# Designs tried in a protein design run: designed miniproteins, single chains, continued (2). Part 110

Each design is a single chain, and the fold is of that chain. pLDDT is the mean over its residues in the fold that is shown.

## One batch from the design tools (miniprotein)

Design m7824
Fold by ESMFold2-Fast:
Structure m7824 (fold): chain A 75 residues (1-75)
Amino acid sequence: MERLEKLIKRLDELRKRAKELNAPKSLILEIEVLRGIALIVLGVSNIIKEDAPESIIERLEEKLEELEEKLEELE
């Protein structure tokens, strides 16, 4: 699941940046929740031995982009 692993890494980097910028706790929590969802999706894919549906990955990527935009507004 290369796309999910990349997504999780991007979320880790975004969370670190948000904390460095003293972003609102609500935004940091949204990043942490999305990361948790991505980890669950990766875990389920590993258990059932199937790749996550592309639609789920695309939706997670879309939410990550929304969070990146919100953080950029604070810079």
Scores: mean pLDDT 81

Design m7825
Fold by ESMFold2-Fast:
Structure m7825 (fold): chain A 98 residues (1-98)
Amino acid sequence: MTEEEEVTCPICKRSAILRKNLDTGEVTLDCFNCGLEGHPLHKLLKVDKEIVEKLPIKTLAAILNETYSPKTPEEKVVLNAFVKREVERGIEDIKRAL
């Protein structure tokens, strides 16, 4: 059984699909613009797999869409990892423009 939510891709900022397998807890991201298919979200954000798997897909989607205020330590870890990735990307984009 799999749940899906439409999200903003953290890499290219275009529409992507977040999937959660309810039997295994595995969360993956599909973004055709980036060439991602079934890519583990925890590897993309560099967070512990268990933390991502504990959160509902709607909560994860809201974090990726920047519409959620985190309430639990696990939610804060995922949000902080997402924000860290956005900052690192911004720095690399500036370095390429210089």
Scores: mean pLDDT 76

Design m7826
Fold by ESMFold2-Fast:
Structure m7826 (fold): chain A 67 residues (1-67)
Amino acid sequence: GEAEELEKVREEQAKALAEGLALHHGQTLLGYEVKEEGNIVTLTATTDKGTITITTDRATGERKIEV
């Protein structure tokens, strides 16, 4: 249904972002997780060199990246 399609799109976007972050930093992606709390979305990419975290506030449009 529509809910399954939205969930799939969110998973595909999260995976693409995690892969892009790892590649941009010359690291190998080992895993990723997404945590959504209201307007705050946190993507954590686990790599062979550590973790890369992006926190996005959808209400303000602010993004914070930690490598």
Scores: mean pLDDT 75

Design m7827
Fold by ESMFold2-Fast:
Structure m7827 (fold): chain A 70 residues (1-70)
Amino acid sequence: SAAEHALALGARAAEVVVRGLEIGLELLTGEKAVGSVAVDPDRGVTATAASAKGELVLHTPVEQLVRAYG
Protein backbone atom coordinates (compact mmCIF):
# COMPACT_ATOMS: atom_id res chain seq x y z
CA SER A 1 0.00 0.00 0.00
CA ALA A 2 1.02 3.66 -0.30
CA ALA A 3 1.16 3.94 3.50
CA GLU A 4 3.43 0.86 3.83
CA HIS A 5 5.74 2.21 1.09
CA ALA A 6 5.81 5.68 2.71
CA LEU A 7 6.58 4.18 6.17
CA ALA A 8 9.44 2.10 4.69
CA LEU A 9 10.98 5.15 2.97
CA GLY A 10 10.44 7.27 6.10
CA ALA A 11 12.13 4.63 8.28
CA ARG A 12 15.12 4.52 5.90
CA ALA A 13 15.43 8.33 5.97
CA ALA A 14 15.08 8.32 9.78
CA GLU A 15 18.12 6.00 10.10
CA VAL A 16 20.25 8.75 8.50
CA VAL A 17 18.55 11.48 10.58
CA VAL A 18 19.08 9.63 13.88
CA ARG A 19 22.86 9.40 13.26
CA GLY A 20 22.88 13.19 12.75
CA LEU A 21 20.86 13.67 15.97
CA GLU A 22 23.38 11.48 17.88
CA ILE A 23 26.34 13.55 16.60
CA GLY A 24 24.55 16.86 17.29
CA LEU A 25 23.55 15.88 20.83
CA GLU A 26 27.09 14.61 21.60
CA LEU A 27 28.59 17.90 20.35
CA LEU A 28 26.12 19.97 22.44
CA THR A 29 26.36 17.95 25.68
CA GLY A 30 29.79 16.25 25.61
CA GLU A 31 27.95 13.01 26.55
CA LYS A 32 27.54 9.89 24.42
CA ALA A 33 24.12 9.72 22.72
CA VAL A 34 22.16 6.60 21.75
CA GLY A 35 19.80 6.81 18.79
CA SER A 36 16.72 4.79 17.87
CA VAL A 37 14.07 4.72 15.16
CA ALA A 38 10.50 3.65 15.94
CA VAL A 39 7.97 2.81 13.21
CA ASP A 40 4.25 2.68 14.04
CA PRO A 41 1.72 2.10 11.22
CA ASP A 42 -0.80 4.40 13.00
CA ARG A 43 1.61 7.09 14.29
CA GLY A 44 4.41 7.24 11.71
CA VAL A 45 8.18 7.35 12.18
CA THR A 46 10.07 8.74 15.21
CA ALA A 47 13.83 9.33 15.35
CA THR A 48 15.20 9.80 18.88
CA ALA A 49 18.68 10.50 20.27
CA ALA A 50 19.08 10.39 24.06
CA SER A 51 21.99 11.12 26.42
CA ALA A 52 22.44 11.65 30.17
CA LYS A 53 21.98 15.43 29.61
CA GLY A 54 19.23 15.62 27.00
CA GLU A 55 17.06 14.18 24.27
CA LEU A 56 16.29 15.12 20.64
CA VAL A 57 13.10 13.79 19.01
CA LEU A 58 11.86 14.14 15.45
CA HIS A 59 8.43 12.69 14.64
CA THR A 60 6.81 12.45 11.19
CA PRO A 61 3.12 11.37 11.11
CA VAL A 62 1.83 8.75 8.61
CA GLU A 63 -0.27 11.42 6.81
CA GLN A 64 2.84 13.55 6.19
CA LEU A 65 4.88 10.52 5.02
CA VAL A 66 2.12 9.52 2.56
CA ARG A 67 2.02 13.10 1.20
CA ALA A 68 5.83 13.10 0.78
CA TYR A 69 6.36 9.54 -0.53
CA GLY A 70 2.95 8.07 -1.47
Scores: mean pLDDT 84

Design m7828
Fold by ESMFold2-Fast:
Formats: sequence, C-alpha cells, structure tokens
Structure m7828 (fold): chain A 90 residues (1-90)
Amino acid sequence: PPPPTRTTAPGTATTPVDGHELVLQVQLDADNNPVSLTAVDRETGEVSTGPAVRLSGNVYSATVTVNGHTLKITVEITDGRLKVLGVEEV
C-alpha cells in the first residue's frame, strides 16, 4: 500500500480582500513533502483545496478560491508546522 498522507498543525491567516480568517492545513506525503493545502473560511465555513507548489527550500504556494476570491497562499513548512508568509489575491 502507498504510505499514508499526513497533515500539518493548523495555521491561520487573514484574507486581504474581505478580512476573513482562514484556517490552513497542508497535506504531506510520507517524506514530509507538501502535496496540497486546504483553506477553511471561519466566517462562511467554505473549504477550498489547491495543489502545493514548491517555490524554494521549505517555501510552498497553493492557489485556492474562497468567498468568490482566488488567493495565492505562501507558507513555510518545518517539522510538520506551518508558518504563513503571505496571502495574495490573484
């Protein structure tokens, strides 16, 4: 069987377009490589998942659509922990 996917501890960010709080989690493969990022809007309950794209080192981005806005979320992942570096509307 394939190795199980793991999930990081949740992080939070505020969207720049409407000020809503997003709860963010990244799904990791068995080698701790990010596969996808899930964003949950705390105000609406909307859930969006996008593929994780490596930018450099431990820094990744994912594009998600929440509350009618397409957002690029940039995160740093170390030891199963998530640090939000930026949220941009695209």
Scores: mean pLDDT 78

Design m7829
Fold by ESMFold2-Fast:
Structure m7829 (fold): chain A 87 residues (1-87)
Amino acid sequence: SLKDEALELLKEVDKIYSEVTGKPPLSEEAIELLSTFPEEVLLAFALHEAKDILEDAKADPNTPEEKIKKIEELYKRLEELYKEHKE
């Protein structure tokens, strides 16, 4: 489902960001909570969160360019899912 794909993409973005910042990844409880969201709410949240992470990664001079490109690719995939949901 679009919801499952969006959650998987968000988890990938968060994992990369966690590895870059040293902060812990999304908790199991947070993932469970997100899985209860309606599809539209989860898609919007995932897109917004991925965008914020991408902007933070770009602002941090310690973020490798390869990691920024990977986050950007995942963000574009989330954008496509969100667009399909709206259309």
Scores: mean pLDDT 81

Design m7830
Fold by ESMFold2-Fast:
Structure m7830 (fold): chain A 75 residues (1-75)
Amino acid sequence: DVERLLAPVPAEQGRALVEAVRKSPDATEEDVAMVERWVARGATPADLEIMGAVFAALGEREVGQILLDAANAHV
């Protein structure tokens, strides 16, 4: 579903994502601010999938998983 992957994340889903990252014990203030900026700029599920993989590769597995779960969430 290309249209779903390339459409901006809905505002409600974006807010839930930011809150999930903020509640993660491993998330830094910079991580939260970065996710807020991505969502505000219209990050797509495809963007979140790539970013989640990058966070996981850098050892921030909880933040990475939150982003990957958001990329795969039903709208």
Scores: mean pLDDT 73

Design m7831
Fold by ESMFold2-Fast:
Structure m7831 (fold): chain A 69 residues (1-69)
Amino acid sequence: ALTYANLSLLVQQAAQDLGYALTNGQLQTLTVAVQQEAKDLNLDLANVAEVKAYLKSQRFADLVDKVLA
C-alpha cells in the first residue's frame, strides 16, 4: 500500500511532468484531492501500477488545473 508520503511524491512528480512547480501547500491540497477522487473512482491506492496509470491520465491533468486554478 502507498503511504501518504509516497503518494505525495508520485503526485508531485506527475504535476512536474505537466509543467507545474508546486508549493508545499499546493502539493498537500492536490494529494488530498487525489485521495478523494481515488475514493470516488474506486481506485485502489494499494495498487501502485493503477495509481501511476491514473497520474498519467487526462483526468489527473484536469484535476490539477481545477485544484490550482
Scores: mean pLDDT 83

Design m7832
Fold by ESMFold2-Fast:
Structure m7832 (fold): chain A 83 residues (1-83)
Amino acid sequence: LLAQARALLARAEAALAAGDPETALRYAEHSVILLHIAARNEEERAAIEAIAKAAGVYARQGDPRTAAEVLIRGSRRLLARME
């Protein structure tokens, strides 16, 4: 699960670099789902939910680029703290 989440984040970063924020957001969202499944405690689940909610605000305002950046950065930081 964590390896698949990292792979999806790498694809999201590549999509952002290619100028495709909608595809980046999709890959980042899939990574967040895998992180939620892999979460082992309440603190990790709360962190994932907070990242998803923050990104959701930007996505709903029509800013998929910022939404994807929020998900990617937050997920990368969380992955560094997970095993």
Scores: mean pLDDT 84

Design m7833
Fold by ESMFold2-Fast:
Structure m7833 (fold): chain A 98 residues (1-98)
Amino acid sequence: LRELIRRARELLEEIKKNPKDLSTLEELIEVLREAARLSKDPVIKRELEDGVRTVERFKELVENVKTIKDELLANLYLIAAGATLLVAERMVEKLEEE
């Protein structure tokens, strides 16, 4: 689980550098789905599932960008994905160390 969250963070950093790379976006979605599947804690699982939806929405916006509003929304979803990963990572650490 921790390794999958770390891989998701690495992929998110790659997306920040090249947000039009759909293959990296698809890999991030797959990694997040696998992390959610492996999560035994229902709160961590929910956070990771919310992360999947956030990244899927970002991908949809990147594929269909037509307005400046779509670009702004895409940036907000990217920030939200980063926050979700940070929360999930901290929760996993806290559960493993307590």
Scores: mean pLDDT 73

Design m7834
Fold by ESMFold2-Fast:
Structure m7834 (fold): chain A 94 residues (1-94)
Amino acid sequence: MGERLVEAARRAIELLEKAAKTHPEVKDDLQDLIEQARGLLEEIEKLMKEDPSKVEEAARRLRGFADYILSFGEAHPEVKEAAEEIRRLVEEAL
């Protein structure tokens, strides 16, 4: 279970990095999201190592971040497909 959340977070970072390369006009905003996603990945990995019972907390944090990316995609149509894919990956990891 925890490994799926970690993998979903890594995949989300990859999709955001790809979107930043494709859409340089929103690169700075996407770079902020990428940095937030990396911080979340480190936090999830730490939670899974220190207390595996916190898998539900890690899942809630990842879901909240996916929702935030989805709202960003609604404001920036050029990244909407990537945001929707990230949401699907996170839901499949839960």
Scores: mean pLDDT 80

Design m7835
Fold by ESMFold2-Fast:
Structure m7835 (fold): chain A 77 residues (1-77)
Amino acid sequence: MVTIEVEEDFDGLKELRALDVPVKVINRKSNGGGELLVAMYTGAKMIGYHSSEEIVEKVKEMAETLGLDVEVILEPE
């Protein structure tokens, strides 16, 4: 089961809808004052940055479940 909460204006939403799975993409500020924006879609590698530790782990787990190559960079703050 994959859960990533997303806003309608999110550019990655088109690719996510192509996965044909229940996906919610989370877009929010990190604990370090930055933002985490990550889009997961089939056959592509996505890179995220400025994330909270909790969200990074959740995103990595979802990527592994979907078989997507996603790299999330936790920038020090």
Scores: mean pLDDT 45

Design m7836
Fold by ESMFold2-Fast:
Structure m7836 (fold): chain A 57 residues (1-57)
Amino acid sequence: LSQSDLTTFNELSQGLPDDVVNDAQELLEEAGSASSEDEAAEKLTAAYLILIGARNE
């Protein structure tokens, strides 16, 4: 994960409930520990989709 990815995650998580942020944070941590770049991208995308979905409600 790049610093840019972490910055984007922090920006998307602003103003959201802790439960939503915690669910997305778990996926972000899985992305950071992923054994492949493809797995990391999949987990990072899933984390972002959780945050974006929550912001639209």
Scores: mean pLDDT 80

Design m7837
Fold by ESMFold2-Fast:
Structure m7837 (fold): chain A 80 residues (1-80)
Amino acid sequence: SPEERRLAVKLAVVGILSAAAYYIHRLRERGKLPESEARKILEDMKREIQRLSEEIVKLDPSLRPLMERVLEEIERLLEE
């Protein structure tokens, strides 16, 4: 259905943002990105993932545990 395609796109965006967050974290760990800049980027990514997560869960409540795990992983990256 069109709704399932829309859900798939939102999931893909969450996946891309999650991968990008890991890359930003590694740049920070390697001293290639300042701590303050990395934190700001990761916090911006977290907010976008939270927004998409709420939309995804409204479309398919069975995905709540997956979205909670994604958000927990982003929090872990922010803990340094």
Scores: mean pLDDT 87

Design m7838
Fold by ESMFold2-Fast:
Structure m7838 (fold): chain A 71 residues (1-71)
Amino acid sequence: SMAEENIEFVRRATERAVARLEAEGRLETAARVREVGEEGIEKLRENKDNPSLQAAIASATVLRIVALEVE
């Protein structure tokens, strides 16, 4: 399903970002990235039947993760 695909997309983006940050010793930022990813996944689960919100939530979540990595 669309929700399952978007959840997987956000999950993988979160896991990759966390792995990079942990390898760099940025444990506090890694924890914040996990929280952002978990929040995004929850919102995707809550909005399974809205394609526009699905795309927006997935994109916004990944952008927030990238923003945290460059801080």
Scores: mean pLDDT 89

Design m7839
Fold by ESMFold2-Fast:
Structure m7839 (fold): chain A 72 residues (1-72)
Amino acid sequence: GELIAVTDAKVYKVDEKNKTIEVEKGTAFLARGLEVKAEEIGDKLRITLPDNAEILVKEGDEIKKGDVVAKK
């Protein structure tokens, strides 16, 4: 399964232990074959991934529409 960016975004935070990614509010993703949780935290959007998912981005990365940001 994959999490794919459908908008350009900046990655503000990655927590490998808790499997979370924080991006700007208004960022959109397509989840294919994995379940994710999305919650708004102030001006940020936090995506929580399954424990066995691999995060493919790091803090400070600029993601582009079509980028795979996580996989399982």
Scores: mean pLDDT 86

Design m7840
Fold by ESMFold2-Fast:
Structure m7840 (fold): chain A 78 residues (1-78)
Amino acid sequence: MIREEIDKAIEEARKAGMSDQELIDGIDKAFAAIEQAKKNLDAHPEQKQHIQQVLEELKEAVEILREKREELRRRLEE
């Protein structure tokens, strides 16, 4: 499931030496990329009809990433 994939990606990035701040920065960049993708799809409503599942997965991913960002932010506060 998408939550498990995000959890795994964060742990792999941490194992690769990324700090909690760098992980937060990465999540913020991911949010910007997702919002840009959604805006592009909103400009092409015909495409949305064929990729509805992808749009639902993007919404789920954003919610999970918001949770993970808040967890990382709290960790930075020690």
Scores: mean pLDDT 75

Design m7841
Fold by ESMFold2-Fast:
Structure m7841 (fold): chain A 84 residues (1-84)
Amino acid sequence: AARGVVVAGVRNELAVAEEVAAALRAQPEVRVVVLVDSGDTDGAVERLAALLAPDRRVIVVAGDLATREGVAEAMEAGRAAAGL
């Protein structure tokens, strides 16, 4: 069964990328959705996507994580893109 892991992106993109890589090594069948706050970090989605681009199991979604509505929309978009 397809299962997803959601990772909320913080300011340190390299640390997030390292944690995602470790999770994927531990569970080869998991799909990972990374939520990135688009308000504070211009280009964070592009930088994270570049770091994680070789792995089709990773979906990077930008949203306004400062609001409940923005988090809900980002979660739904990530879930849909992951096929969950």
Scores: mean pLDDT 65

Design m7842
Fold by ESMFold2-Fast:
Structure m7842 (fold): chain A 81 residues (1-81)
Amino acid sequence: GVAEQIERVRELIRRAEEELAQNTAEGAKKAIELAQEAVRLGMDILRNNPDLNVKEVAEVIGLILRAIGVELDAEALLKQL
């Protein structure tokens, strides 16, 4: 269901943040991959579930923005290494 898909997005972001926190090139690259997967899954949730209420839409959008933030931070880290 939608709740399990939203939880999957949260889990991907959590793992991306943990990889980024290692402060390594390998961790940053893995954080980018996980964050990009989270964005794709979040966008698929919005596309495939037109009957989501406003609160659920806001939650998914918030998760997509958080994943984009992790990707940007990881890309910035790679430029410094």
Scores: mean pLDDT 90

Design m7843
Fold by ESMFold2-Fast:
Structure m7843 (fold): chain A 63 residues (1-63)
Amino acid sequence: MEEKGLEAARYLRELMKTHDADTAGLLAEEKFPLSEEQKELLREIGRKLREIGDEIERELAER
């Protein structure tokens, strides 16, 4: 019994639907050039998101 897991699952489903729409939008607007600075920012954001995700997963799994 994990009602909190249901909320996470719903969030993931929404992300998948949003991701599909976002990917379609990005493909349509692939004309947007990325600078070196933007590339680094994206990498840092990705790293931080991964760390946060790992911590949340660990805390939830521990309890």
Scores: mean pLDDT 56

Design m7844
Fold by ESMFold2-Fast:
Structure m7844 (fold): chain A 95 residues (1-95)
Amino acid sequence: LSDEELEELKEKAKEYYEKGKEAFEKGDYLEAIRYYTEALRYLLPVLVQRPTDEVLALQAEILENLGKAYEALGDLESAERAYAEAERLRARLAE
């Protein structure tokens, strides 16, 4: 993918992340999970080809909010996995 295509994917990931947060604030936790998952899907090629600190921070932020949505639904196992991955990414960013 070109740099322009990677930036478009990153922008799309941010767009879906915002939609996920809006759904979460409305108490629509299943819709929030769908939007957060789509945000991560758009972010994946960017993470593979250009894993900048900004992109890793965005991934960690999306994963933390995905964890909160799973927790709100009582899916504690999925929540714990999402939180653990976010924590791991934040530890890498501190370096």
Scores: mean pLDDT 88

Design m7845
Fold by ESMFold2-Fast:
Structure m7845 (fold): chain A 58 residues (1-58)
Amino acid sequence: MPESVLERLYEAVKERYAGQAITPLSIERVARELGVPEEHWEEAFAYVVEREREENPP
């Protein structure tokens, strides 16, 4: 999946769940709403988790 689509997905998740924990279900819901094919949800999930970890390291 193009990085531009992944980044758009990540921003949408951050906007919708601002101040809340991002879960697999929240990512799945945003991916479904943006019309991302189910075959790419695992890729989208990995991307969002990695970006969140980079912005908010433990």
Scores: mean pLDDT 76

Design m7846
Fold by ESMFold2-Fast:
Structure m7846 (fold): chain A 85 residues (1-85)
Amino acid sequence: SLKDLIEDIFDALIDIEVGVEVAIELSRQGKPASLVPPELQERVDKIREEATKKYEPLRKKMLEYAEKTNSFSEIVKKIREDKEK
């Protein structure tokens, strides 16, 4: 369903955000971005939590619009219109 697609997209966005933020953090420490050391697991978990909270308002709005339309493009249009208000 469109709602399942939206949930999957946000899960993927959170995974991408976590990956990018971890890579930046490791780069700042002069460490390779290819492997996350176990000692950084708490930091990874915190980054994931922050990404989840960051995207939650947008996720909720998209799911609300998905109740009223069958078009992902229409949902994106409504989100853009909300930013202009």
Scores: mean pLDDT 76

Design m7847
Fold by ESMFold2-Fast:
Structure m7847 (fold): chain A 104 residues (1-104)
Amino acid sequence: VEKKLKILEEMLKTSDPEKIIELYNKLVGKTNPVKSIEELKKELKKIVVAKAAYLEFPVDIIEQIEKVNDLNTLLKIDKILIEAAVSGNVDKAEKEIKEILNSE
């Protein structure tokens, strides 16, 4: 868990697409690595949605996550969901994700 969180934090800090792709492939341990930022975004969204569903997040929040197309936002949500899974504090994670989704 700590290793995965560290990789996510590094992805959030870098603006280099090639480094982001490398870090993501290390994070997921894929035998077939993603080749583009667009492919990474699609796979990350699917994973984030699946994690939120597994943690029994409200359907309306999951639907809002499915509409997110920004990589940085998806990475922030994924980090919150991993922290929620470790801490068991789903209520805190729900509030943090709602703030991210509703921030103007």
Scores: mean pLDDT 77

Design m7848
Fold by ESMFold2-Fast:
Structure m7848 (fold): chain A 105 residues (1-105)
Amino acid sequence: SSLAALAAQKEANRKEIFEFNDRYFEVLRRVLKKTEELGVNGPIGVAAAFGAAQRELDEGRPVGEEEIKEEILRALDIRAKLYKEAGLDDLLAKVEEEKKRVEEL
């Protein structure tokens, strides 16, 4: 029955979405904890966690500390570009100092 096949697929898709969300939140919590341990908090930590979660899902393997560090640097680079475009030189200088600190970890 095509109706039974559709019902089974809908149930499988629902389960897959829930399992995906659980894995995603587990990665987010793990990365956010690691970014906090590296002295990175707030929006940059959140952005790095989203990037790391996507990387883990795309590659099918847990992201390590070096990969988390790469995602932090990517988030800081995006912020630096935004501050430069907005002419916020003092904030740009602080972001460049933070990039240097993270690179030296």
Scores: mean pLDDT 82

Design m7849
Fold by ESMFold2-Fast:
Structure m7849 (fold): chain A 75 residues (1-75)
Amino acid sequence: SGEEAAREAARRAQEASKLAEEYKARGDVAKYTGLVLRAIGDALDAVLAGGAEAARREGETIGGLGGEALRAMAE
C-alpha cells in the first residue's frame, strides 16, 4: 500500500541522513553531498506515497536536508 511504501521510503531517508553525517565528520564532502541528496529523494518518495500526512511529518526533514545540500554544493 501507499502507507507501507511511505514508511519504507521514510526509513531509507533516515538511514541516508545518518550516514551522511558520518561522512561529513570524516571530511568526505562528495559522499556527504550524495547521501544528503539521496535522503531528500527518499523523503520526497515518502511524501508522494503517503500524501498529506507524510508531507506533514517529512516537511521539516526535507527543508533541513535541502539547506545542507545547498551548503555542501556551495563549497
Scores: mean pLDDT 73

Design m7850
Fold by ESMFold2-Fast:
Structure m7850 (fold): chain A 74 residues (1-74)
Amino acid sequence: REAERVVLAAEAARLIASGELSEEELRAAMAEAIAAGADPAFLEEVLRLALAAARDPALLARLEAEARALLAAA
């Protein structure tokens, strides 16, 4: 779902931007999740958004704000 996509992408982007997680590590974790039965289309959207946000501080800030709003609404 879109809320879950935004929250996961924001967290992944934050970890990549901080250096706690590499793009290779994220891709490997996603490949393992797909092998375990996760939706490839959903994870590809999360990966695309996370990589874009990790390279764009303004996008990352907006994505984190959106994720916080979604979590507060839950």
Scores: mean pLDDT 79

Design m7851
Fold by ESMFold2-Fast:
Structure m7851 (fold): chain A 82 residues (1-82)
Amino acid sequence: MELSDEERVARVVELLDSPDPETRERAAIALGGGMIGSKSTAEAALKVGAREKLERLLSDPSPRVRAAAESALRALDKALEQ
């Protein structure tokens, strides 16, 4: 199945709600590590609630998830300022 960058971003943003902390960590890392690399992908993430979900993960019981969410929020803000 072929996914656009925007569809791939939306699917990964859904994984931020996963009950599995490893899945939440990997999703946040993927968003911060390159998926939110352009203004268009950052705007696509914003439209599907990425900011709100990432802000919730700043209070996650897993310290790795919290660190990944902080990095992803920084990447989102940088991409939107370009």
Scores: mean pLDDT 81

Design m7852
Fold by ESMFold2-Fast:
Structure m7852 (fold): chain A 70 residues (1-70)
Amino acid sequence: SISEIEEELKELQKEYEEKLEKYNELYLKARESGGDPELLKELEEVEKEIERLKEKGIELQKKREELLAK
């Protein structure tokens, strides 16, 4: 149902915001460290997580739009 998709989108948005906050914190730490390889690796991992959340969001938004168009 649309309500289920909207709830999934809401949960996804929360996860996205949490990952974005973590990314920003790690980015600042990496800058302060002069590019610590461990921090750069953590940034890369969080970037990949954010990208996966974006892809899932696109799929859910598409599904919602299809249901609303009926």
Scores: mean pLDDT 83

Design m7853
Fold by ESMFold2-Fast:
Structure m7853 (fold): chain A 87 residues (1-87)
Amino acid sequence: QQELQDLVQRLLALQQELRQLYQQTQDPRIQQALLDSQQRFQQINQDASQGYTLPLSQRPAAAQQAIDRLQQLINDLEQALAEHRAA
């Protein structure tokens, strides 16, 4: 629970930083990274919502998949931010 909440907060912070960077640069690559991250997060949320309809014995596996997908998305966004800020 806490791990999932921490990952969501980190993702939202990264999306806000990308949005601010886009406002300064108007770079379509930054806009595309934001849109892709929003689509991926929406898919993770949809899959997680379906996971809560599963039997209790199957919910831990569904939660772990959501955590893994969020971590991958965060890693991708951190990389994108680092590349655009280093330029």
Scores: mean pLDDT 78

Design m7854
Fold by ESMFold2-Fast:
Structure m7854 (fold): chain A 64 residues (1-64)
Amino acid sequence: SRIEKLEQIIADLEKTRDLLQQQIEELKKSSSVRDQILALFLETVKGSIEHLIEKLKKKIEELK
């Protein structure tokens, strides 16, 4: 169903979010300015994924 497809997409996005968080934490341990900038970039990407998850969850609620 359409809802099942959206739920699978949300699950995949949540897994991607969690993997990004692990990478961000590793980069933040680095004293390199480059790694600190990359961590900020990945935090922005993570924020975009979290926003998309919220939108998809709302769409599922509207379809029920």
Scores: mean pLDDT 87

Design m7855
Fold by ESMFold2-Fast:
Structure m7855 (fold): chain A 88 residues (1-88)
Amino acid sequence: NKILEYIQKAAEAVDRDDFEEAIRYLDEAIAAAEAQKDLVPKEIYDALLSHLEAAKEAARRGDAKAAKQHLGEAGKEALVAEQAIAEK
């Protein structure tokens, strides 16, 4: 799952206080989520994007705690999205 991979890389960048790298991985995660938009229920897609965008805003202001909280929630939504895509 590319979205989960980018979320994990963004979280690792936040742990290093590398907010520029975290934002880069968040942009990749958002792009990967948009590519799956038509395969995922709207509610899950909207929640995933909301948390990815909130994590990006937190990273822009150097708020590691808020960024990691939103990355955690985005990761949960990305797992739900993966399960939804796997179901017929």
Scores: mean pLDDT 85

Design m7856
Fold by ESMFold2-Fast:
Structure m7856 (fold): chain A 70 residues (1-70)
Amino acid sequence: MKSFDELLEGLAARLTPEQQKELREFAKKYGIEIKEDDSLVNIYKKLLEKLTPEEIREFFDKVAELLAKQ
């Protein structure tokens, strides 16, 4: 099985720069401090520490929606 980090890196690599920006703005809605130099993997790890399981699911649903539009 692929590690969770490898899965997150794979998801991040499949997103366009515009979709990555949209996800950064979406994550900011949860009150998470996102730095301009933070990778999407780092953003996901910050989400896992602060968000409820339901909010984490909502974020991954957004990722899946963006990937489906490619």
Scores: mean pLDDT 72

Design m7857
Fold by ESMFold2-Fast:
Structure m7857 (fold): chain A 81 residues (1-81)
Amino acid sequence: MEAEVVARAEEALARARAVLDAVVAAAKTLSAAEKERVIAALQAQIAELEAAAKTAPPELAEVLRELAALAREALARLQAL
């Protein structure tokens, strides 16, 4: 059970990485309002992931921390534009 959940989470992590990279690449062409909405959404998601990681089983907590780290990296790139 746990191993299957972790495997699906790792697949989701790989997809999240690809999506975040695409969003950051596209961000240079977004309007100011669209950029602000993406930044706000990422900030909310980072908070949720960090909160979930504190109460999750160790293996899942690691995946959630990796997702939060990817989101924080994307957020930093967006804020620098």
Scores: mean pLDDT 77

Design m7858
Fold by ESMFold2-Fast:
Structure m7858 (fold): chain A 91 residues (1-91)
Amino acid sequence: MVLSEEELEKRRKNGEELKEIFEKNKNATGEQVIEAILRFAEANGDEEMRENAEAARADTSNFDALYEAMIRFIEAAVEGNEAALEAARNL
């Protein structure tokens, strides 16, 4: 898939917004982050994100599951999924 310059700029701006949100919420617990991702995944029918977030919630030492859930969530928000951006803003 060829990304246009407009899509790249949109992703960059969304990424900057996410960075600011995470910096403001750096003291948020892993449980709060996992719960936000789970709510988004359930609302949007993203089974892979839901399964990884549930695995991370069940075992907080499962960094691979947490990483996969977070990366998938970040990618959705960066790609311009407004629901993902709203979920991040509500952290």
Scores: mean pLDDT 73

